# Designed miniproteins, single chains, continued (2), part 5

Each design is a single chain, and the fold is of that chain. pLDDT is the mean over its residues in the fold that is shown.

## One batch from the design tools (miniprotein)

Design m4148
Fold by ESMFold2-Fast:
Structure m4148 (fold): chain A 64 residues (1-64)
Amino acid sequence: SIEKGKEAFEKGDYESAIKHYEEHLKKNPEDIEALGNLAVALEKAGQLDKADEYAEKAARLLQE
């Protein structure tokens, strides 16, 4: 769930946060909050290219 991802992120467990956000997004692929949170977690994990992809997807959905 998004809440489990947030808890992991707050504890500095970015790999666990990424997994929880990805699992949430499998069921809710256009959840802007989850996409944004995943992008930040990916950036903290050093996965910058993937972080940019999810941040851009969230930004595109916000324009609708």
Scores: mean pLDDT 85

Design m4149
Fold by ESMFold2-Fast:
Structure m4149 (fold): chain A 102 residues (1-102)
Amino acid sequence: GAMAEATRQRILDAARELLREKGSPEKVTIEEIAEKAGVSRGTIYRHFPSKEALYEEVAKRSLKETVEKLKKLGFSDQTIATILNVSLETVKKVKEEIEKEK
């Protein structure tokens, strides 16, 4: 439900901020993410089966946000792929996921 998604987003935001501060997922602990998000370790593992799965979702949401912003600025799919150093196929898949959300 909405409360579960709000908690999930808080965890992702905390993990993203810690990644920016420390430079790599390996330097970030689940304990630091839990403290920053204001949740227990158990709550994190209810939403994400591993730290790796959590950071995969962080990367996916960050890519989606950046693709959406660049598209609103008028950049083509090919230019977005070049800027982000990802495949054109990755940009197209992210665009499809954005369209499926509403």
Scores: mean pLDDT 82

Design m4150
Fold by ESMFold2-Fast:
Structure m4150 (fold): chain A 71 residues (1-71)
Amino acid sequence: GASLARRFAENEALARRRLAEQPDSESIQVAREVARKLREIGDAMDRGLEKARGQSGEERRKQIRKELEAL
């Protein structure tokens, strides 16, 4: 039988092909926008953590909140 890695690669290729056969839908656009917003949130949290590096959990929460509120 095929290796597990090859089977995963084949399944990914099949999924990409099926997506390419469909017109861009509102659902796909919403999913992309959600993914973008989640990346922005992750980046803001990382900035807050870096600013509060070595500090208390309360100070870390404060810096994360400040960065998120700036979005």
Scores: mean pLDDT 72

Design m4151
Fold by ESMFold2-Fast:
Structure m4151 (fold): chain A 89 residues (1-89)
Amino acid sequence: SEQEKLAEQATQLYGEGAALLAVPRAKQLGRAPLTQQDVDQVARGQALVAQGTALFQSLPVQRPEWEARRAQAAADAAAEAVLREGSRV
């Protein structure tokens, strides 16, 4: 359905945003300074999360399954981004 397509788009936006936020957040937790590139990634990641939230909230019917998929996709994307950064050393 059109609503499921929009929910999938929201899930994708959340995943992309979570991936961009993951490394800067890990650096902040590790008390490492953020570079300008990290700051730019945070801004882009926050914008994508906001777009995904707005898209999801525009749906006339919201299903718990869609919320769960969105949360899981964001968690998976964030974990993968951190693992990729760790493998570069």
Scores: mean pLDDT 79

Design m4152
Fold by ESMFold2-Fast:
Formats: structure tokens, C-alpha cells, sequence
Structure m4152 (fold): chain A 85 residues (1-85)
């Protein structure tokens, strides 16, 4: 039960991370095409990052240490994405 909840929570974090990454790729393409502003791109990235944080918070209720490790990796990804926008 606890192990299954942890697997599901981790799976949800990974889904949100993939969504953040895919969104960043799409937004970079739209920026190069002049279809959106840098401000609009950053607002959408911030929204996706908040979604990831909520999933990490859910994981933290089950495994605080693992959640902290996932958060550190997500924060690095988020900073790299922002530098490329």
C-alpha cells in the first residue's frame, strides 16, 4: 500500500517533469517563430513548474527524502529551461 502510493506519486512527478520539458521545447519553437513573447513563454514555464512542485509535495507526504532529491533535479531543469528562453 505505502510502496504502491510511493510508486504512483513518483510516476505523477515524472509525468509532470516530461510535460514541463515538452512544453519548454514547444515554447522555444514558438519564440523562434515570433508567435509568442518571452514573457508569455516564462509564464507558461512557471505554471508547469508549479504543477511539478505540487506533485513533489504529494510525494513528500510519503517519502520526504526522495521528494527533496526530485525537487533538486527539477529546480536544475527549471533554471536551465529559463536560461534557454
Amino acid sequence: SKEEKKKEAAKEVNKAIFDLYDTAVDLRSKLKAGEITKEQALEEIDRKYEEVKKKVDSLAEIDPQFAAEMKAEVDKLYEEIKKEI
Scores: mean pLDDT 89

Design m4153
Fold by ESMFold2-Fast:
Structure m4153 (fold): chain A 60 residues (1-60)
Amino acid sequence: SKEVEEHEKKGKEAFEAGNYKEAVVHYGKAVEAALEAGDYESVRELSAKLGEALRRLREQ
């Protein structure tokens, strides 16, 4: 969905900038939108990205 794509893009941009808290927020919203759309493949992929952002945030 459009919402999944937009939040994934913002999450990636935040992650690349080192803004891990912002990346967590956007990847989290992308997971939520994918769940609502029934897109379980995107849920799996985005959940992995969210987990990586959370790990980086904890280590910061």
Scores: mean pLDDT 88

Design m4154
Fold by ESMFold2-Fast:
Structure m4154 (fold): chain A 80 residues (1-80)
Amino acid sequence: SEEEVRELLLKVHELKLKILDTIEENPEYEEILLKKREEIDELVTKVEEAYFNGDEEELKKYIEELEKKIKEVEELLKKI
């Protein structure tokens, strides 16, 4: 749904800000965290493309992949 996509994109925005804050305080993690940000951006692009194309099956798949990646990055940030 449009609301689900919007909520995910807002969560991604908040996570990206947290990544930048973490890099500023822990510059030794810059390379790995920027790579994780890039992986998130690639999945966001796929979600947006599936949404605009009206491909409900592809949209569901990439939403699930993006949610999994968000959780992975959140767990990584907790360990820093």
Scores: mean pLDDT 87

Design m4155
Fold by ESMFold2-Fast:
Structure m4155 (fold): chain A 69 residues (1-69)
Amino acid sequence: HMDKEKLKEVGKRMVGFYLADKIDEETRKELLEKVEKGEFNSIDELADTLAKYVDLVDPRAAVEAIYAT
């Protein structure tokens, strides 16, 4: 069972913490709208999105760390 509201919160924190200074305002707005609409259904989908914009050794672990907070 995935907590949909928690997943939205994690997505918003991911965008704000890792992407706010790395993407333009239009892309950030689009990602936040997708998060709010519930278009991301797993931690893996959020990690895949993060990996498109940030070169991280382990994008999944980064998203899991946000989820654990």
Scores: mean pLDDT 78

Design m4156
Fold by ESMFold2-Fast:
Structure m4156 (fold): chain A 65 residues (1-65)
Amino acid sequence: MEREELLKLIGGVIRLTALGGVKAFIKDGEIEVTVTSKDEKEREELQKKAEEIAKKLGVKVRFVE
């Protein structure tokens, strides 16, 4: 993996984790995101925020349950 890509993924994990209620891990060149909230409205809001962060950083995210 290129150094620049790795730094983007690390930055993504840091910003996603800072949202609270989210767990983020680097796997296979992508970020796996788990939303820990069981509240439907909060889950939707956190998923939207995570997608916005991913778009800004140019990284791929994958939501897992």
Scores: mean pLDDT 79

Design m4157
Fold by ESMFold2-Fast:
Structure m4157 (fold): chain A 67 residues (1-67)
Amino acid sequence: DMTEEQKELVDKLIEEAFKKSAKGTPEDKATWYEIEKYREMAEIDDPEERAKKLEETKKKVEEIIKK
């Protein structure tokens, strides 16, 4: 079992690792963008607003990946 303080530290380390990886390739950048947008969507209470943001995110991810 991890303490709440340890969970926060692990979360920060994961975010730092993703930021570093996301600067490597277009696929890494797409993955980072997707993670960031999914975190934003988790804060949205309205299902319709979430669906719209999900569609926008998918389009942007496809553009980043397409070379």
Scores: mean pLDDT 67

Design m4158
Fold by ESMFold2-Fast:
Structure m4158 (fold): chain A 84 residues (1-84)
Amino acid sequence: PREERLRQLLEAGELAKRGVEYLRKGDYEKARELFLEAARILESLGVPEAAELLREAAKSKDPEKAEELAERALALAAERLARE
């Protein structure tokens, strides 16, 4: 159902936000895990392009760049789900 997919999108968004927070704290390992988990959710939702942006964020040590990539990923996923 669309409602369940939007809930999963929100979950991915929360994981990405936590990832950025851990990058700001210098915990690169935890941040990477969170971004990769969010990417798995977006790929499961059928938006591999958005998942790839989160995998790029997982490789970054720059919280500003990671935040931009995460925002772009979530916006792309939200747009794709709205068109279904």
Scores: mean pLDDT 86

Design m4159
Fold by ESMFold2-Fast:
Structure m4159 (fold): chain A 85 residues (1-85)
Amino acid sequence: SAAIEELRARVRRLMEELSELSKGIKEALAKGDQQRVNELKERFVRLSEEALELKREAEALGDQRTASLARAMAEGLDNIVEQLS
């Protein structure tokens, strides 16, 4: 199904973005760059919103595994944002 292949592509994209953001936040924190930390925090918030959208679409397609993964990703991202506050 084209819809399922698109969900898989979105999972890969979100995982790649999460990896990039995680590296960026570690570097910003190490440098004491509070402005960059705040910018990356906003990107984590947007990524969490994208993960929740993925969950909703996976649920609509009956893909419970992808929905559960997307929910866990959103919860993890929200926890990172709280730690940066």
Scores: mean pLDDT 84

Design m4160
Fold by ESMFold2-Fast:
Structure m4160 (fold): chain A 62 residues (1-62)
Amino acid sequence: SDEERRRREEERRRKLEREIEEGMKLIEEAVELLAEIRKEKRFPSGEEAAKAAREIREKRKE
């Protein structure tokens, strides 16, 4: 029915908005990580990259 379609569309919109918000946060973390890599002119190990991303995440949480 039209009501069911409208309800599904609204649920889809809310889900999409949440996914976009989460995606934007991940992009911001990646951009900051890339900026740090550029400053040092080197590529960190996977462990170093993970640590840096965690630190950026903690700063943004505050």
Scores: mean pLDDT 73

Design m4161
Fold by ESMFold2-Fast:
Structure m4161 (fold): chain A 64 residues (1-64)
Amino acid sequence: MSPELQADVDLGVGLVALASTLAAAKSAGDELAAAVAQELLDRAVASGEPISFEELQAAIEAAR
């Protein structure tokens, strides 16, 4: 697999994970987790850099 294709796949997987986390947080009424997930999603889209699940969890914990 090419490095470029792998990077695109990693970004896509990260965006789906962020969108799923955002949807789950909204469904649970967790406004703080939803706001953090939205911020990271916007950052990932703007930078083209994938956000790890670990980074997402750390950001939510830091915001609490």
Scores: mean pLDDT 74

Design m4162
Fold by ESMFold2-Fast:
Structure m4162 (fold): chain A 77 residues (1-77)
Amino acid sequence: MEEEVKRYRDLALAAEMGALTGKSGARAFVQLAKYYGDEEAAKKAEEILKGSVEEQRTAMRKLADEYRKKAEELEKS
């Protein structure tokens, strides 16, 4: 439980960095997702990397919100 919350918090932070910095932050998110073995997160970020920098920033903001909510839901459990 605590490890899952930490993973989602870390992924949310990496996605937020991707939204702010563009391509470099999105690549960092892919690496972190692979480190945690989260294949779905890695796949989503890899698809995002195929887009323009602006598309990447927008999509990474959505991922940050998604993973932040997942962490909050687990913390309430």
Scores: mean pLDDT 77

Design m4163
Fold by ESMFold2-Fast:
Structure m4163 (fold): chain A 57 residues (1-57)
Amino acid sequence: SKEEAVAAFRAGVAQAEAAGNAAFLKGARAGLATAEATGDPEAAQRAALAEAAAALG
């Protein structure tokens, strides 16, 4: 559900902040924003991976 996807990505943002990894944090924030906007967990995951990859390369 949208609520489950949003909760998962909120947890991901908290984990990324604790890890101190800037690329992970950018990805997690993008995933959260997409989950909140669309409710689509697959779209949120793709957004998170794309943003993290862009931050690393």
Scores: mean pLDDT 82

Design m4164
Fold by ESMFold2-Fast:
Structure m4164 (fold): chain A 91 residues (1-91)
Amino acid sequence: MEEELEKEIYSALGLIYIHLARQTLSKPELTKEEIEEAANLARKAVQLFEKAGDKKGVSEAYRVLADAYEALGNTEEAERFRKKAEEIEKS
């Protein structure tokens, strides 16, 4: 039960970080600092969803991370994260 509760908490926190990251990236005017903050939130979400065993959450978090890197002009890293998201979804 404690392990199950921990996984639920990790998944819930992951969703919060994803929502915050997407909210930041949806702003009409973005600074590089705000995009980097969104990327950091998405990375935290990846770790949380991995601890939760939430494969769908991990995939979604990598997509948000890809969106952040695309916004930074780092297309190579953005493509890598999109591929990771797709691989996780298919497995």
Scores: mean pLDDT 84

Design m4165
Fold by ESMFold2-Fast:
Formats: C-alpha cells, sequence, structure tokens
Structure m4165 (fold): chain A 66 residues (1-66)
C-alpha cells in the first residue's frame, strides 16, 4: 500500500476523535468542522464507508448547533 493512504486514514481517525471530544463538551459547531475534515481525509484514503459515517455525523452536529 502507499504510505500516504495509511497516513490519511490515521489523520481522519484523529480528526473524528477530536470532533467527538468537542461534541461531548457541547461545541457542536467545532465538532462538525472536525468531522467534515475527517470525512475528506477518509475519502482521500479511499475509505468511503468511514467518509460517509463522518459526513452523517457532521450533518447531525450542524443541526444541533442551530
Amino acid sequence: MIPEEELLEALGRMYAALGNLLAKKGDYKGAAEYYRKAAELFREAGDEEAAKEAEEKAKELEEKAK
């Protein structure tokens, strides 16, 4: 595998974890931004399932931020 894909996957997981922490603290807007970044990274890594899950979570958090 190209090391780049593994790095993108790891970064995506890190951004998703940060988004989850922000959501637990009530920062839904910040959490949504981190999940959006995670989705982009997962898509770049070729992980369409993880990207879709991160996008769905970002949408949910954006609604809570209203």
Scores: mean pLDDT 82

Design m4166
Fold by ESMFold2-Fast:
Structure m4166 (fold): chain A 69 residues (1-69)
Amino acid sequence: SKEELHQEILRLIGEILRLIGEILDLELELKKEKDEEKIKEIKEKIEELKKKREELLKEMDKLSKEYDK
């Protein structure tokens, strides 16, 4: 139903916002970090989270298009 799609979209928005918050925290940590090895680890973690965010955004876009039908 349209109501079930709406609830699923809201759930995905919540997960996306959580990932955005985690990415921002890591980007702030990256600006303060001086250790090249730790910088590399933080960058790899940010990249992984950005990929997860992209996947959830694509899922949300699909559900939003279904909701608008």
Scores: mean pLDDT 85

Design m4167
Fold by ESMFold2-Fast:
Structure m4167 (fold): chain A 114 residues (1-114)
Amino acid sequence: MKKKGEARLFVEEAEGEPLTDEEIKRLGAHVMTEEELQARLAEMKAEADRIAKETGKLVIYGAVIGRKEKTSRDAVADAQGRLGRRAREWIEEAKKKYGIDDVELRFELFVVEE
């Protein structure tokens, strides 16, 4: 019997002092508008669902969202930590619930320009 995979998108927001353009570049963040962010999150969820369906894997996609004027390096690190904890907890629960051991992970950092 071919097991159907499961997919989840986790989102965490970061808030703090403004990031500089150099810090955004160093963090590998994607700078975009709110509309572009919502479209990208929808694409990530659809891709995760497709991969889970096609491969039978447990697919975890994560997004950390910063606001250029309200996000600091420490806030990004905290958001990444929260995202990692949520992903780990869900992986352990889903492995136990669905009996799926093969996991795909993808995490991206987005900064919204207002």
Scores: mean pLDDT 77

Design m4168
Fold by ESMFold2-Fast:
Structure m4168 (fold): chain A 58 residues (1-58)
Amino acid sequence: MLSKEQLEKEARIVLEAAKEMGNEKAVEYAEKAIETGNEEDLLKAIMEVIKEAVDRAL
């Protein structure tokens, strides 16, 4: 149960990371999370960033 402020803050952090990684899907979900305040979009953005980070670490 994130506040709207907390969700927007986390979504902006994820968006910055996604842009640095060049992950278009993560960028899209993070932008949607900021726009809508939807926790599901934030989770999708985080999952895409994690997938990209794991793939690059291998």
Scores: mean pLDDT 79

Design m4170
Fold by ESMFold2-Fast:
Structure m4170 (fold): chain A 83 residues (1-83)
Amino acid sequence: MTVDDIIDLLEEKLDLSEETKELLRKYLSTLNEEELKELYEKLKKSNKLEVAILVTSMVLIEIGRQIDEELEKRKKKEELEKL
């Protein structure tokens, strides 16, 4: 199971922007093979609305992760400037 297999399945069910697909690829790249297989099976059985909710959840998780990384980088930079 690959990240691209999941993206292809999502594109069949939803009209996804390139920006949304990139966020999804980043999120899915954090998952192991077992988690990707479980997600694929769940998405395959889900209706369009359920898939949209799952996609929104994944995108929000990835955005939150990126915000946390930027905040930590800014905090470390400020601490280095005080030295």
Scores: mean pLDDT 79

Design m4171
Fold by ESMFold2-Fast:
Structure m4171 (fold): chain A 66 residues (1-66)
Amino acid sequence: SDTTYDYTIRDMQTGQTILTGSTTARTIDQALQLAQQDARNLGRSGTFHISIYRDGQLVASGTITV
């Protein structure tokens, strides 16, 4: 069954959180990939740090440049 993950996307240049959301995924890696796609879909260029949470616990993070 799919698990709900919460995520935050932070602009690394400004330090501001630009998006907070939730996604449903089978794996932590899938949740991170879906959050990375949401960051790309914002139409903003820059370097973004993505944090994935399950039940309030940080389970994964990654950085993308778009």
Scores: mean pLDDT 85

Design m4172
Fold by ESMFold2-Fast:
Structure m4172 (fold): chain A 55 residues (1-55)
Amino acid sequence: MELEKKLEEATEQLKEASKKFVEALRAGDTESAQKYLDLGLEKAKESIALDKELY
């Protein structure tokens, strides 16, 4: 179903955002770190909402 594909995409984007957040923190780039943290939070909320709709 379309919802399952969106959930997979949101999960992958969450993993990527988390990875980039850690990389930004290591580089001392607090602006990019905040941006990826916000993106990760949005994707986490999206995946939770999709999970509730699916199950």
Scores: mean pLDDT 78

Design m4173
Fold by ESMFold2-Fast:
Structure m4173 (fold): chain A 99 residues (1-99)
Amino acid sequence: SAAARARAEALIEEGKKALKAGDYETAVKHFEEAIRLAADDPALRAEALLYLGEAYDKLGDKEKALEAYREALALADPADLDQSVVAVAAAANLAVLKE
């Protein structure tokens, strides 16, 4: 629904603010709620998963970060410019974490 999408977008922005502030646990909660609300929106879900991966990486949970980045990359449409940015970011973060 439009209301669920708007709430998911707002949660992604709040999660990004929490990431910037170093509040990684708060960021995880916001991104997880955004992912649930974006269940029918693969592009928005991919964006939220990218940031969830970054939050887990900052918390030192490399396994959860890898899972989130893999899911983000799988959902992102490379033919869409905004989604291709998510795919590139997820792929770059995966390469760093996989060593």
Scores: mean pLDDT 83

Design m4174
Fold by ESMFold2-Fast:
Structure m4174 (fold): chain A 90 residues (1-90)
Amino acid sequence: MEKFKELQKKINELLERIVKAIESLDPETREALIKEFQELIDKIVDELIKKYPELGRIQATLIVFDQLVQTLLSLEEKRKAEEEARRAAA
């Protein structure tokens, strides 16, 4: 269970980097992020399976996917707060 909090933080940081890279349109950074993304997901899935061997790879992948969705929702909420702060400053 505690590992899921660590996963959420790592995924948050990765998503922030991806968003910045997409906006910059830097091809070298984009390729590096894609590679890191694949390696990070694989590593997280492997760690989950080792910690919870009763989980199959499919189940572990679904858990990682659920954390990714929760992270995206969290980032969306932060973005809304930033937009509200910007409107208040106007």
Scores: mean pLDDT 64

Design m4176
Fold by ESMFold2-Fast:
Structure m4176 (fold): chain A 80 residues (1-80)
Amino acid sequence: MMEELEREIGRSLALMYIALAKLAKSKGNIEEATELLRKALELAKELKDVETLKEVAKLAKEVGDEELAKEAEEAVKELE
């Protein structure tokens, strides 16, 4: 099932971007963390993965990107 494999790969990639964003944040690289979170948001929206979108929203708030957090929260609202 190609669609299932693509979904699994996409989710793994989104989670990797979130992990890298957490690492960037811990190093004080807020700009890098924000860029990585935007990549994770794009993938999570394509996958309609509510849990990953919620993680992006939470981490976006922690790095101070309120616009990114709002976008992730709106994506969750559209899927619920």
Scores: mean pLDDT 82

Design m4177
Fold by ESMFold2-Fast:
Structure m4177 (fold): chain A 63 residues (1-63)
Amino acid sequence: GPFEDALAGLVISNPEVAPLASEAGRAYLAGDYERAKALLREMARRGADPALVERAIAVIDAE
């Protein structure tokens, strides 16, 4: 789905954030959208592409 695609894009472009992306994916599947967004913001702080992070957050905010 769109969130899974956004996370895959983040991991492909920023392999170093893969553990945080895995946690964000699990939080999203559990319906914990605030935790998923917090993990996405942490990925941005660690150097992940801000545009890809904003895209993933936008998918959550559309739920």
Scores: mean pLDDT 85

Design m4178
Fold by ESMFold2-Fast:
Structure m4178 (fold): chain A 80 residues (1-80)
Amino acid sequence: MAEELKRRARELAEQIKSPDIEVQRRAARELRRLAEEAAKAGLMEAVRAAAEALAEASKSPDEESQLIATFTLMHVASLL
């Protein structure tokens, strides 16, 4: 379970780097839900993996990706 969630979190964080802002926003929403569900289940390693992947995405040179990743990271980090 945790390993599958970690993989999915990394995939969603990569989608936040998409040139399509609707893809970025959808990925951010799915990642927030995934992190909330993981935290509720006590799968904190998955929540940490999501935060780490978002921290990397926030280094993106694309302003939209950086902003969405940063706000999503703030939410996910609040679950730790």
Scores: mean pLDDT 83

Design m4179
Fold by ESMFold2-Fast:
Structure m4179 (fold): chain A 73 residues (1-73)
Amino acid sequence: MSEKELEAEVLISLGRMYIAIGKLLASQGKNEEAIKSYEKAIELYKKALELDPENEEAKKNIEEAKKKIKELE
């Protein structure tokens, strides 16, 4: 595994964490905090895609997070 691949994996793991936090906050009715968590996840996944452009998980999770943000606005 290259250093770029490892860095991308770390960013993806952090993105997954923020998606989970966003879902939890949304379930509690904390929509503004949930949106911020989803926005943070998108930022992390975008950085991962700069390092690993073919990462399907990052691409799919960006689209899911964008959809979740729209549902909470």
Scores: mean pLDDT 85

Design m4180
Fold by ESMFold2-Fast:
Structure m4180 (fold): chain A 119 residues (1-119)
Amino acid sequence: SLAQQRGLAPDVTPEQARNLLLERLKALGYPEEVIQRLKEAFDRLIKEYPGEKARELIRKAFQIAYEAVDELLKEGDIDPEKAAERARQLARKHGLTEPEIEIASVIAEILAKEIENMK
């Protein structure tokens, strides 16, 4: 998928994934509300699902985000808000937890915004 080719490694630690996504949100100029929401989702996920389980759940969130972005790219209308909403819908359909849904939506928004900014 084109989203996977954007260089997000699915096999990182929860802390590495958190830091990577926070840096990307800041680089894209997202407001503190979005940054705080992502922090809270990661902190909740790591607290409730420590160790290897957190890593597995984050990997699932990335996979859902990639699927959402790939669907929108195929439709020819990449939009960050639409990508976030598509990711939320897919995550809910697949029975992901609330923190995973939030993380997936933010990953999809970041990917869509970065693709949009590439011309």
Scores: mean pLDDT 81

Design m4181
Fold by ESMFold2-Fast:
Structure m4181 (fold): chain A 69 residues (1-69)
Amino acid sequence: DAAVQDQIDALVDGIVDGIRNGDDAAVVAQIRQIRDIMSQQYGVAPNAPMNPAQDQVATAIAARIQAAI
């Protein structure tokens, strides 16, 4: 879904910006929002712990953020 991809891209940009200016609260909020989106995509409750498939996607997102820093 292009809309979901655009939303995740915006959140990743927000994480990178938050890291660059030391805004830990913004970084945590963006990560939680990505997790909520992933939970909805995988049919899991937004506040539930990530399953292995969600964790794999989160690892890929983290690698992308690391490459951008």
Scores: mean pLDDT 67

Design m4182
Fold by ESMFold2-Fast:
Structure m4182 (fold): chain A 68 residues (1-68)
Amino acid sequence: DSGKLTPLQRKILKLLVEAGKPLSAAEIAKALGISQSTATKHLNELKEKGFVKKNKDGKYEIDWESIR
């Protein structure tokens, strides 16, 4: 279901909001105690859903413009 977030995806969004800065997949993986491949998979799904965007440095941040 394209509209529903998993518990891990919600944790990723909360981490990004609390950090207040872009984070790499590796930084998110380390903070949440998951593999970088797992973090990248969920970040790609969140990007497809419009919740996060990837910046020029390859870091992820909340896409506030798409969350309306």
Scores: mean pLDDT 81

Design m4183
Fold by ESMFold2-Fast:
Structure m4183 (fold): chain A 58 residues (1-58)
Amino acid sequence: MSKEIIEAEQLIALGRMAYSVGDYERAKELFKRALEIARKSNAPQSLIDEAEEGLKKV
């Protein structure tokens, strides 16, 4: 597994945590960063979908 895919997964997890505490602006930034990294690293579509779903919520 590439470092980039692991980073994207961690950013999605952090984005979900930020969302759960009401920090929507931070959550949005984290999900955007995860999506950029996932797309650049040709990550699995499921990971890209998770980041996009997070962005739709914020």
Scores: mean pLDDT 83

Design m4184
Fold by ESMFold2-Fast:
Structure m4184 (fold): chain A 57 residues (1-57)
Amino acid sequence: RVDALLARIADHFGFSREVLRAWLRRELAEGRLTQAQLARATGLSRSAVSRVVRHLL
């Protein structure tokens, strides 16, 4: 299920899933990207973004 959400986010940004996963882990770990900003950018619900973030941690 989280992989399906990652696929949607990757498609939105034009990245591969692997590149997106590495980028998201880095940005979230460094606090440069918040869950609210990611939800706003992708059009996903905060619940969907929270699930993706938990999977990446």
Scores: mean pLDDT 70

